# Ledger of designs, part 74: designed miniproteins, single chains

Each design is a single chain, and the fold is of that chain. pLDDT is the mean over its residues in the fold that is shown.

## One batch from the design tools (miniprotein)

Design m2554
Fold by ESMFold2-Fast:
Structure m2554 (fold): chain A 66 residues (1-66)
Amino acid sequence: DKKILEFAEKLIKQGKFSAVENLADQLAAQGKNELAAKIYEKLAEALEESDPERAKKLREKAKELK
């Protein structure tokens, strides 16, 4: 939902990238695949310039949930 997405965006701004990935992993485990995919995509976008390999892996995770 919107609150979880806002929380993920706040964590990204704080540089807590592993916490965001763990949050998305937990949501996927709960069957919330669309929400988890959106969080992986947001994290990948934030890491695109600084860590393109991690961004690529996060986009693959998001794609597997669609």
Scores: mean pLDDT 83

Design m2555
Fold by ESMFold2-Fast:
Structure m2555 (fold): chain A 73 residues (1-73)
Amino acid sequence: MTLAEAAAKKLGLDRVTPEAARYIEELLKKHPGVKEAKARVEGDRVTLHITADSPEQAAEAVRAAAKELGAEE
């Protein structure tokens, strides 16, 4: 399951929508190393634009969001 699909499922949506993208943005912004997070819906996927203190912080924020949404095993 992708991060976008997991977010949509968490919100009770039947497909990836702008609401799922907004939820992902809010989840990423909760990470202390993230300065800005933007998500764009592209079909059934979401493209993420993250401004963070480092690439490692951005990757950690995505991993933490995926874990919280149940997107990773």
Scores: mean pLDDT 76

Design m2556
Fold by ESMFold2-Fast:
Structure m2556 (fold): chain A 70 residues (1-70)
Amino acid sequence: AQLQKAYEQILEITRKLSDVKDDPEKVREQLAQLDELVKKIEESVNPATAAKVRSLADDIKISADLLLKS
């Protein structure tokens, strides 16, 4: 249940990032929301799940950072 909720919330942010990928300011706003989301998830789940969520968020940030620099 906790992992499924975390996954769904991260997918929603990822979809929003795709929708605004051509707007650097909106991409930065979505990345800030992703950081807030991950922080809340980390506080509410066990350490193993928190580590997986952090890794997913880091991958998303790397992809978005490449788009911002392009």
Scores: mean pLDDT 76

Design m2557
Fold by ESMFold2-Fast:
Structure m2557 (fold): chain A 104 residues (1-104)
Amino acid sequence: GLKEIIELLREMQKLILEITDALLAGDKKKAEELFKELEKVAKKTIDLAKKLGLDDLADEVKAIVEAVKELLNSKESDLEKILRSIGLVLRLIGMIFDLELMLG
């Protein structure tokens, strides 16, 4: 249900922050391993969202995963990587807030 999607989106937030930390530390192998975990969590989120008719949410999760993949291969500055990560986390926070409103 919606509560399960909220928990999965929170797990995605944590993984994006951990991926960003790994990239800033120069640990590309750890970032790639964490990204595989993110893909697995995102797939579960997308499958559940589609089952509940939340197609826009499923599409937004796909867009966030693609943006994280671009971050993984980015040659941008550490500041630009941080700002991109903050943007992605804020998008997930917005989705969580909208779902929590639907539960209340």
Scores: mean pLDDT 88

Design m2558
Fold by ESMFold2-Fast:
Structure m2558 (fold): chain A 110 residues (1-110)
Amino acid sequence: GEALKEEVIKKLEEYVKELEKLLKETTDPIVKRALQKAIEALKRAIEAVKTSDDDALIQQIGALADEIYRTAKELVELSKTDPENITRIIGLTLRLIGLLIDLDRLLEQL
């Protein structure tokens, strides 16, 4: 319903703002690119949710956005605290890209 839609949109908008702040603090080019893609994907999700009445898909988008945001935060923190851990940075980047692909598939169903 409308209440769910409003809640998910507000949550997505908050995640976009927080990721934009993290992007300004990020120096690693791989992490920057991943964050830019995540921000663009979440903005796309906001527009899709605004035009959808599928409560089940809206809930799934919200849950996936939670995972995207958590993974992006962990990736940024790792790049600041352990920038030489290239293997783990690549691993989290690939996980984030995978979540963005899952989001795109979900948005195609709207």
Scores: mean pLDDT 89

Design m2559
Fold by ESMFold2-Fast:
Structure m2559 (fold): chain A 115 residues (1-115)
Amino acid sequence: SLSDRQRRQIYADILGDLLKNAEEIINIARDVQQGRVSRQQGYQRVVDLVRQQRDMINTGIQVNSQNPTYVSDLQQLDQQVDQILRDMGVSTRRMRHSTFQFIQTVSRISNGIKG
């Protein structure tokens, strides 16, 4: 089985990948607002990125199932991913705002692991 150090490293890597995908969602939202990408094409890319984020979160929960803090943090991130999808149905601006909140949460959690 994995060591505690290996599980923590996997968790840190997942948080980094979640941050990178969320930054890409912000870039897509900007490009849609500027008319560089169609709303339909941009939103399909966001749906694909959100699916990737959910797969990463589920993997993190499974690997760290014995760590209640990591599970709780990942469950909070999954709820924020749901909010991004809901806000996508409202406006690009709302989706960008909820994605930025997600980035702030990931950054806070990531900084907590380093302390």
Scores: mean pLDDT 87

Design m2560
Fold by ESMFold2-Fast:
Structure m2560 (fold): chain A 85 residues (1-85)
Amino acid sequence: SAALRALQAEAAKKLGEMSKYVDKEAYSELNVLLNRALQHLRAGDRDGALEEFEKMIEIAKELGNEKTVRLMEELREQAEAVFAG
């Protein structure tokens, strides 16, 4: 869908922005979780996708970086919007 393609593009952009604020190990872990979330979204599994985004937000909070937390929360909200339209 157009909404899913828009979310994929925005997710790639936000991950690129996050690479400035997190180390390579944290970036790799967040990228794995994001790809799992996108797989759940493609399958129509909203709950599975939101669970993966919640794990990303927890990692961002553990890193103590408020900017990264906000970027992940924005991606979760955009993911919820994919099922709203």
Scores: mean pLDDT 78

Design m2561
Fold by ESMFold2-Fast:
Structure m2561 (fold): chain A 86 residues (1-86)
Amino acid sequence: TLAELRAWLAAAEAEIRAMLAAFEADPSEEKLQALLDRIAAVRAQIDAWIAQNKIGPELQADVDRLLATMAEAEARARALAAEAAA
């Protein structure tokens, strides 16, 4: 249902933010890989729902926000990992 999809998107956003915060607090290769794997899984699920025509105009803003959050989280995590390697 629309409510279930919206709840899933909100939960995914909160999880990605929490994983990024955990990585920022105590960086490790395991936490970086877990974050990147979760982002990939969330992107795959969103792509599947778009292909199934389950993402209507009512969810577009929620999807756009989650995609932006995931892109920012990936960029920030990779930048921090590169800084730690220097």
Scores: mean pLDDT 85

Design m2562
Fold by ESMFold2-Fast:
Structure m2562 (fold): chain A 102 residues (1-102)
Amino acid sequence: EEALARVRAWGERQFAETERLAKELADYAKQKGDTEVAEAIERAMETARRHPWVGGRVRELVKKALEAYKKDPEKGEEMIRQAAQELKRLTDEVEALEKARS
């Protein structure tokens, strides 16, 4: 009972952090004209809203890309692109599982 409430609160905090980081990365991509990267991130966030376990992976990929960008913007752009590709793969995999369960 109390444990379930703590798990829910923890999940809500994790998702809020994921949303914040994803928005920051998507905004960076939009500012640079990388609409495909921004769309991949936004689509991954929509998938994470339906499947909370996806949110942890999204957060890890986005955080890594943002940290790389803050240390070295040129290399960070490459990491952002790679993160977007991994997020697209993740969302495609989840959507395939959703379709298979139909």
Scores: mean pLDDT 78

Design m2563
Fold by ESMFold2-Fast:
Structure m2563 (fold): chain A 123 residues (1-123)
Amino acid sequence: MPKRVLVIDDNIEALVRIGDILEAAGYDVRASTSAEEALNYLKKRADEIDLVLVDARMPGYTGEEVIKEIREINPKIVVVALTGGSDEVAERMLAAGADAVVRKPAPAEELVATVEAALARHA
């Protein structure tokens, strides 16, 4: 069965691109432009999501705050952080509980490989 991925990014163009890449790789993708909406979805359907992709820069939330809330909702969900920031931002995402970090703009091959590797570590 295809793995289910939730993508959280306030940039609609980024969401469309990431969604297209992951769907082409065989994943079932849900996209959200709102961290609050995505977290509310996860609170109701945490068992339906295998992996969350979280942008490090969100209106009203830091990527670190979103990752910590995901861990409190369901510690079994794999989390991959997306960042256009510095190595320090990437390190903070990992410290917050992200399983992996991908730097933006993410090449399709790097994004897919990172998602596959993160899911394999939790199989």
Scores: mean pLDDT 83

Design m2564
Fold by ESMFold2-Fast:
Structure m2564 (fold): chain A 85 residues (1-85)
Amino acid sequence: MNKQALEELIREWLITELGLSPEQAEALVEAIRKGTPAEVVELARRLGLTEEQIRMVMLIYEQWLLGSTPEELRRALEELKRELA
C-alpha cells in the first residue's frame, strides 16, 4: 500500500507545527516507520520536544500503524490539540 502521502503529511507537520528542521523531521519519520514506541519517544525527547509534543508524535505513530489517510491523521491531531490545550 502506498503510504507516501501520509509520510509527506507527517514530515511537513513536524516541520511546521513542532519547528523541527527537515533533517530532524526525516529522522523522526524513519523512527515512526521502523522503530518501537520506546525508540520514537527517546528520539523525540533528544530532539527537545515537550511531553505534550511527544503525545502528538505518539498519536502520529499510532495512525501510521493503523494505515490512516492524511485526512484522518489531520483530524486526530486537531482533536488531540484540543484535549491538550
Scores: mean pLDDT 82

Design m2565
Fold by ESMFold2-Fast:
Parts: sequence; C-alpha cells; structure tokens
Structure m2565 (fold): chain A 104 residues (1-104)
Amino acid sequence: VLSPEEIRDKLIEEVSATMKHVFGASDEVVEEIAEVVREGMDEVIRLISEGKLTEEKVKKIALETAKRVERILEEAGYPEDRAIIASFNVFSAILTAVKEILKN
C-alpha cells in the first residue's frame, strides 16, 4: 500500500517523464512543472488529512495546476496546442493519482 506522499512522488516522476519525452520540454521547464504539480498534490494531501477533501476541491486544484502548466509552457515559447494537450495530461494524471490515494 502506497502512502499519499509516495503516490505524489510517483505522479511527479510520471509527469516529468511525459513532459520531457512526449512534449520535448527542457530540464528547466520540467523542474518548474514538477514543482507546480507537487504544490497541487500537497494541497490535496493536506485536505485529506483535515477530512476536508471534496470532489469540487479536487477538480479545482487539478484545473488550477493544469492552467499553471499551460502558462509555464506558453511562457517558455512552446506552441499553444502543445501547451493545451500537456495541461490536459496533467489534469488527468492528478485526478488518477487522487483516486489511487482515496482507494488506500
């Protein structure tokens, strides 16, 4: 059984690999995206520990994290379509990771 922190770290590893190998992001951009994903997941873990996590809050955190990723890629000069598709990948990955945490 994985802890919430272990699921967070696995998600960060998977997102980092996807950004680098699928979306062609530089190591600097990958590190910035990893930090943003960590912040979002830490908020989710905090809300779980407080018994305050709701479906609405999960979706809000996932959407806000995805929008931050889109902005990072756009500011780094990546094409808009690539930034949008990458943001959808992050959104889906966060929702999947949260479902895994809640099953444990």
Scores: mean pLDDT 88

Design m2566
Fold by ESMFold2-Fast:
Structure m2566 (fold): chain A 82 residues (1-82)
Amino acid sequence: SMKEKLQEALDYLEEAMRALAKGDVEKALTYAEKAQELLKTVPGSERAIELIEKAKEALKKGDVMEAQRYLQKAIDEVLKML
C-alpha cells in the first residue's frame, strides 16, 4: 500500500541519519538513495525527493550538518503524508 511504502521510506531515512551519527557517509548515501527510489513510486513525494537530493549533494561536498538538516526536512515531509 501507499502507507507501507511511506513507512519503508521513513525507515530508510532514519537509517541514513543513524549512519551519519556514526560517521558512515557511504551507508547514509545508500539509505538515502533507497528512500528516494521508493518515494519515486509514491505520488506527491516530489518535495521529499528534492530534499533527499539536496542532502546527497551536501554529503558529496563534506557538509554533514547540512545533509542532516535536509534529511530531517525529508523525514518531516514523509511524516506529513502518513
Scores: mean pLDDT 90

Design m2567
Fold by ESMFold2-Fast:
Structure m2567 (fold): chain A 114 residues (1-114)
Amino acid sequence: NFLLELAEEAIKAGEEYNDEVLKRIGESIRTYLEAGDLERALEAAEMAAVLTEAVKEAAKYREKGDDRKADMVIGIAYAVLSDLPLSVLGDVDEELLEFYERLKKLLEEVRKRL
């Protein structure tokens, strides 16, 4: 079950990178599925997939001491999920633009499997 795979990956990443929001989103997929709320489970799964990738990318920037780019990466994930342009986050470099495009493609691929 692809929804349960996304839930498990999000919970694991949330635990590993100490991201309580990501962990809660993963847990919410299980809760919505158990309640028979497929619409909310699908919405939570989209968030789980995009934020799992963003949290992993943010961890790479934090390892390099770039906390600002780590925070921007999380902001990019929320912009993608909200269908907002990258410009709402202000000026970004080419690396952050490439990450935004990668997350948009990931969300499209996830939606095709849901």
Scores: mean pLDDT 87

Design m2568
Fold by ESMFold2-Fast:
Structure m2568 (fold): chain A 98 residues (1-98)
Amino acid sequence: MSPLEQLARLTAKAAQGKLSPEEMAEGIELLSEAEPTPEIAFLAASFATELIQSGKLSREQLEKLREVLERLKEEFAEDKMLSELFEAVIAEVEKALA
């Protein structure tokens, strides 16, 4: 399964509230390895949003997720839509960490 297909699977499962703690860790690790393609970027933002909304992430997982999202935001800094998407998701992580 490609990283894109694996992220899509995890995102769908997260949206259904069925993601295990192990799959949450798997997904965050997969995001840290994500290739800088627009398709992966959109899916990463969606997946991160579902993870944050679950309320099940540890502080350490939220901090790692923020680091990954900041990296993706930097990689897509010239894409206004993707940059704004990552900024919004990072703001939700910051809120969860407060």
Scores: mean pLDDT 81

Design m2569
Fold by ESMFold2-Fast:
Structure m2569 (fold): chain A 60 residues (1-60)
Amino acid sequence: SELDELMEGLEKAVEVALKNPSLIPSAVELLRRQLPTLEAKDKAAAEKVRKMIEELEAKL
């Protein structure tokens, strides 16, 4: 589904940013931009993305 493809892309962005912390600010911005869309489509997916943001910000 479109949601599954979006989530896969966001999960890959998190994985890449965790391996290269210089990319964390860009990854956080990308994830934050998708939150309104995710909240409208699937609140559980939005909660997953919020936790991903917290994990990334913990590395800053």
Scores: mean pLDDT 84

Design m2570
Fold by ESMFold2-Fast:
Structure m2570 (fold): chain A 96 residues (1-96)
Amino acid sequence: LREEFLREAERRAAEFEAEGRLEAAEALRIAAEALLNPEDEAARRAGEEFVERLLPLAEAALAGDAEARARVLEALEGIAAFAELYERAERRRAAA
C-alpha cells in the first residue's frame, strides 16, 4: 500500500524529470516523503529547506520576475500532482 503509493509518486516525478521539470519532480518527492514519514528528521528538514528556497522566489514572482514565477508555478504543479495521487490512493482505500 505505502510502497505502491511511493512507486506511483516516483513514476510521476520521473515523468516530470524527463520533461525537464525538475522543480515539479522535487516538490512531488518531498511531499510524498513528508506524508509517509512525518517523524523522519531528514524528510522534515528537506521540506523546511524547500519552503525556505521557495519564499524568496515567490516574493520575486509577485514583484514581476517572470523566471521566479515560472519556478514557483512548476513547484506548485508538483504539489498538485501529489494531491491528485493522494486522492486516488484514498479512493482505492475506501473501496477496499
Scores: mean pLDDT 79

Design m2571
Fold by ESMFold2-Fast:
Structure m2571 (fold): chain A 75 residues (1-75)
Amino acid sequence: MEKLVEEAIKSKDPEKAREVTKKILKELGYPEEIIELGGERNELTMEVAQKGSSEVAEELKPRGEELLAKIQALE
């Protein structure tokens, strides 16, 4: 499973990172809320990696902050 995540990271494909993450979390029996949040988190991380700039990371920061707030609400 971890190997599939590494493969997605190496491809720098946000959609692939989301799909692989959701499949792994679903297989491990996590609730849908956790599956969706995990997918969104890894998709956002790959979008930053794919675009390769701090300026783009700054543009995506509001979306990252909103996702972090959702994750913290589950604590």
Scores: mean pLDDT 68

Design m2572
Fold by ESMFold2-Fast:
Structure m2572 (fold): chain A 71 residues (1-71)
Amino acid sequence: SEVVELPDPETLARGEEAREFAETLENLETAEQVRRVIEAASTHAKLPREEIVERLLERGVPRSLLEEALK
């Protein structure tokens, strides 16, 4: 089973950031807000922009907002 009892503080921080990220996705209205989320995710997760965009699409962010944010 891939269940951890007590994660490291670093892992817990990543979990909290993921929850805040999910809440932010529900409140996205503009390309500027999407752009800020991408910047934050890039800084914290060290992921390529393409990977971040894919994850945002999986979480329900409209492709049109993502395309506008990347311009």
Scores: mean pLDDT 63

Design m2573
Fold by ESMFold2-Fast:
Structure m2573 (fold): chain A 60 residues (1-60)
Amino acid sequence: SKGDREGVEKAKSLEGEGAGTAGAAAAHEAQMNGDKESKEEGIKAARRGNESAGESAERA
């Protein structure tokens, strides 16, 4: 959805811990909405921040 995409784009614009946190949150929200593409993009954004955030996003 548009909301899920906006969350992912925000996460992509951040760096470090901010990217990790926002990416994980975006992936979780996309999972709840059934948006598989946005979930995958959120996981990638979280992992760009750090590996641990990426793992957390995958478990969401």
Scores: mean pLDDT 71

Design m2574
Fold by ESMFold2-Fast:
Structure m2574 (fold): chain A 107 residues (1-107)
Amino acid sequence: MLAEEILREAEREALEALLPRAEENRDHPDKLAVRRELFREAVEIWTRRVKERASEDLEGMRELLEKLIEEIEKEIEENKDTNPETAEAGRLMLEAAKEVLEHIEKL
């Protein structure tokens, strides 16, 4: 599906933006704060890029986002007690995925 390519490219672009920022902050004493900030920036980039291209495959995008939301909700539940950092990251991604789904419903 074209939607799969859109999500993959958005993830790649977010990761590419994250790498220079991680390098700039490699010596920062608060590693957790740096990871949280970088992840939030990555999610913002991903959200923007997916929204820009969602109209190219509305049906595929809806199906993939619904599956992504289910997978993220499951990952949050599985990690909430054992890996709170992963659960927190999942909640940010869940909010972004729901925002994109709402966006495509208005198209």
Scores: mean pLDDT 82

Design m2575
Fold by ESMFold2-Fast:
Structure m2575 (fold): chain A 91 residues (1-91)
Amino acid sequence: SKKEELYQEVLKEARELAEEILERARKENLPKSEAVARLVGIQLRAVGRVIDAELAGELSPEEAKEVSERLRPELKELVDKTLKEIEEIHK
């Protein structure tokens, strides 16, 4: 279903972006403040993708809410884990 496809695509993109932030933190000594800003950007991008799908008529409002509710805990866990790894890199 389009709902399941969007959920998987958004989650995959979020994971890939988080890995990129970690690699840049290791290789480029990315400042913690900039890494945190980029992590906030991952969450905003995910919200934007769900809104865009609803506006395009690909998801009903109820389906968009369901995807958002499923993504919220996954994105929080990803962000919290990534932030913890960034803190270890900057020790």
Scores: mean pLDDT 86

Design m2576
Fold by ESMFold2-Fast:
Structure m2576 (fold): chain A 102 residues (1-102)
Amino acid sequence: LTCPSGPPGTATQNFKTLEDLGVPVHHALLLAGATKHFSFSSEEEREAFLLALYLMSVRGKSQAEAVKEAVDKVKAKYPETNAVALTKSITRYLEIAEKCTP
């Protein structure tokens, strides 16, 4: 398949991450299911990607605005985060999501 495959339990982990980020339960359930096929290198990447996707799909923000807001929030929670590297990683994940999501 051309799309990434996540490990078992990814949907459950993504749902918990979205709940922790304050995403409403109905949106968290939908996004966790839609993103269960992704594999993330870190929790910062998971949080930033899921938040950016929520901001784009539910809040109607542009990719650039959503990525910036998500990275800024993750950096505030994880001060050691390399914001430049995280921005590049989640931008790549969003490009993959756009290609793989119907």
Scores: mean pLDDT 76

Design m2577
Fold by ESMFold2-Fast:
Structure m2577 (fold): chain A 67 residues (1-67)
Amino acid sequence: SPEVWDGLLRGRDAYQAGDLDGFHRAFDEAVSHATPEQQQALTRLKQALEAGDLDAEQQALTELHSL
């Protein structure tokens, strides 16, 4: 759980810096440390981010925070 969130925070920092390779690497690292339930929520988060769906993004983040 903490390792998943650490990966997501690093991914956000990389994305803000314009480092898409760093973003993808951090996201993949978060997935590698995630439980199956967390991997499902991470997949939904990625899809929401790609779609620009803020409501789906918030929902996926809430699920991840609960796991």
Scores: mean pLDDT 76

Design m2578
Fold by ESMFold2-Fast:
Structure m2578 (fold): chain A 73 residues (1-73)
Amino acid sequence: SKFLEDAEASLKEMEELAKKYPDDEFIQKMLEKVREEVEKAKESKDPKELRLHTIHAEAHLVLALMHVVVKEK
């Protein structure tokens, strides 16, 4: 499924970001949230549930990226 691929891509990007900021508690929390949403996406039998969890994973990645922009400013 394209949505599952997108969810897994978000996790991969989040894991790379978390490696760059290992001591940032907020970024580490966002990694946990993305992992949780990706696992829920994998378990989803309903296409709507799959899409919802993929969107939530992407939203947590966006929050982490915004946090980095503000932190580096």
Scores: mean pLDDT 87

Design m2579
Fold by ESMFold2-Fast:
Structure m2579 (fold): chain A 70 residues (1-70)
Amino acid sequence: GYVDLKTGEVTPEDPSAVTDLKEGKATRAALEYLRLSGELVKNSEATPERLQEAARTHQRLTLDEIIKMM
């Protein structure tokens, strides 16, 4: 799985995206897209704080990489 752009939920057991989540690519791309597109954050429940908490729970390395990119 990866971050749902509407809810900000990380779905590590999503069968359709499990491989992408393990590589961190889909989650990283989704978070970067939301960071660059503040309008999407306003139009969804995927706030930066919510995404950070979800990433910390399910994918710590992805969160650390995002913090380093900021």
Scores: mean pLDDT 47

Design m2580
Fold by ESMFold2-Fast:
Structure m2580 (fold): chain A 113 residues (1-113)
Amino acid sequence: TEKAERLVEEIERLLREMGRLAGQIKDPKVRSLVLSLLARQRGLLREVREALRRGDFEKALEAARELADEADGLSKLLEEALKENPDPVVRKMLELEREIRRLARELARELER
C-alpha cells in the first residue's frame, strides 16, 4: 500500500540518522553494539521492502514485527546506557529509536489488512 511505502521510507530515513549518530557515541563498546543492532534493523527493513515489491504481505508483516521487536530491544539498551553515562548522543538516539519502534508497529498494523 502507499501508506506502507511511506512508513518504510520514513523508517529508512531515521535509520540513516541513527547510523550517523552511532559513530558519535563516546563509549566504544556501546558504539560497536549499537552499530551491529542497527545493521540488523536495516536488514529487516530491506526484507519488508522486498516482500512488499513482490506482494508478499505475510512476509512483509513478519519482518515488520521483527523490526519492531529489535527496535524495542535497542531502545531498552539505550535507556540502560543513558543511566550509566548521560551522553546527549545516546539520548537523541533513544528518541529516534522510539520513533522507529512506533513506525514499525504502525507498519505491521497496516500490513495486517
Scores: mean pLDDT 89

Design m2581
Fold by ESMFold2-Fast:
Structure m2581 (fold): chain A 82 residues (1-82)
Amino acid sequence: SMEEEIEELIEKIKEHEPSLSDSFLEQLRADLLRLAETDPAAYERLKKELLEAIENGESVAKVYVDFQVDLGIAELKETILG
């Protein structure tokens, strides 16, 4: 199932970057589940980028933030806060 695929990905992320908080991992899980339902193409892109970050020894947190900026979510936050 999609939930099982996401849980497997989260476990790989935890093994790679054990410094990540439980709150970060829960937010990432929720966002992945939402994207899988609402934007499958964005979900597949994020999944690929997270797996590539693990393979290349890069920070998953950084990749995730960069991905959210690319989706324009940061622009909505700036519009609300500005």
Scores: mean pLDDT 81

Design m2582
Fold by ESMFold2-Fast:
Structure m2582 (fold): chain A 68 residues (1-68)
Amino acid sequence: VPDSVIRKALSNVKNVDSGGNITLSQVRYLLRNYKPEEITVDIVKKETGVLKSGIGGPIVVEAIRKAM
């Protein structure tokens, strides 16, 4: 997946539940180690330490999955 696609997905959620603190390299780590259907709020929290509250977590996760 091109960096431009991942960056666009992250820019759409930068102000949602600390989604702006997720880095391009962290998204690439998730894509390397997990299938799209395995990427959940809990997995993103575990692997990145981001998604402070979880209220916006599903929106951030959906943006990451769509970047795949």
Scores: mean pLDDT 67

Design m2583
Fold by ESMFold2-Fast:
Structure m2583 (fold): chain A 60 residues (1-60)
Amino acid sequence: SAMDRERLRTKRLFLTIVANSERWLLEKNPHLPASVKAKMQAVIAGLEAEIARLDAQVAA
């Protein structure tokens, strides 16, 4: 439905904002321990994977 597509687009936008915020924090904190950086990168990767899934659902 149109409402379902709008909901998916809104969720995608929110996830994009969160992913960009996490990347900004990594960029501004290069001195973070490697283990912390790895965990944050894993979170970003998970968000990007979910965005890709939502893009596929909206395109269908």
Scores: mean pLDDT 85

Design m2584
Fold by ESMFold2-Fast:
Structure m2584 (fold): chain A 71 residues (1-71)
Amino acid sequence: STDSFIQKFHDDVEKAMKEAKSLEEFRKKIGELADKYINEAVEKNDINTEFYIRVARRYLELHLKKLEEEK
């Protein structure tokens, strides 16, 4: 289901956050995870999940940029 797939994405994001040694490494891991999950959603023709992952990625990138600016 969409909810289960979204939960897996959230779990992978949390893992990346804990394992990343820098904001740059975390940003790279998030990009790779988003691409992986977007590709899976596209293959399954799950438009709602694809849209959600794209939006989530954009928000994460925005927040990471803000944190980087604030040091």
Scores: mean pLDDT 77

Design m2585
Fold by ESMFold2-Fast:
Structure m2585 (fold): chain A 116 residues (1-116)
Amino acid sequence: AAERLAAAQEVQDRLNKEIDELKKQGKTEGEIEYAHGRALWELAERTGDLGALQAAVIEFTRALKAGVVSKEDAQRAIELAERVLEHLAGDTSPAAQWAREVAEETIELAKKLLEE
């Protein structure tokens, strides 16, 4: 519990500094969403927080649509989206259906980038 809270605070502090620097550099909204997605992914890996994993996939989908994601991170986005789909297997709630649609869109967009 304490270790997870410390991890969340550390990731949030680094993300806030990175976003401030990206804004000062005049980076696009997509670049900021990409930085946010990477931070949420780090949080999910460190804590096992499934909400952070789902949020990371959403931000990566936005960054992929903006065309700012590297091929290496596109591959990682597929892995994250597949983990979301595995977690939501058998959940028929509207929220889970929407999260699956976002994860499937992430996989499609990332595969398209990797085929370029």
Scores: mean pLDDT 79

Design m2586
Fold by ESMFold2-Fast:
Structure m2586 (fold): chain A 102 residues (1-102)
Amino acid sequence: MKTKVSITLGFFTGPTKETFVFGLAVDQTTKKKIFVTKDLNLPVSLDDLPDDVQIAAMADVLKEIAKKLGKKPEDIIAEVSDDPLLIAAAKAAGMEVKVVPL
């Protein structure tokens, strides 16, 4: 019933100091690739982003990935790195977490 999805998330700051979250997901069953970007619309550098803001932004991207897969977050096993913020974000999104190397 649950689908395994390999997930990579990161933050990017553009030349105009716009902070973006990007996510790349691969559905392990269908091999469908999903790419999501979200502009935080905050005039803050990556160094000044609090952990709770990072977790919330990543969780929003993860929820959008689930929506694009046609799945509820609770039906996804997120295969993620051992990044504690990413693990927290996946749990906040309602996903089951499986830590994988790379």
Scores: mean pLDDT 78

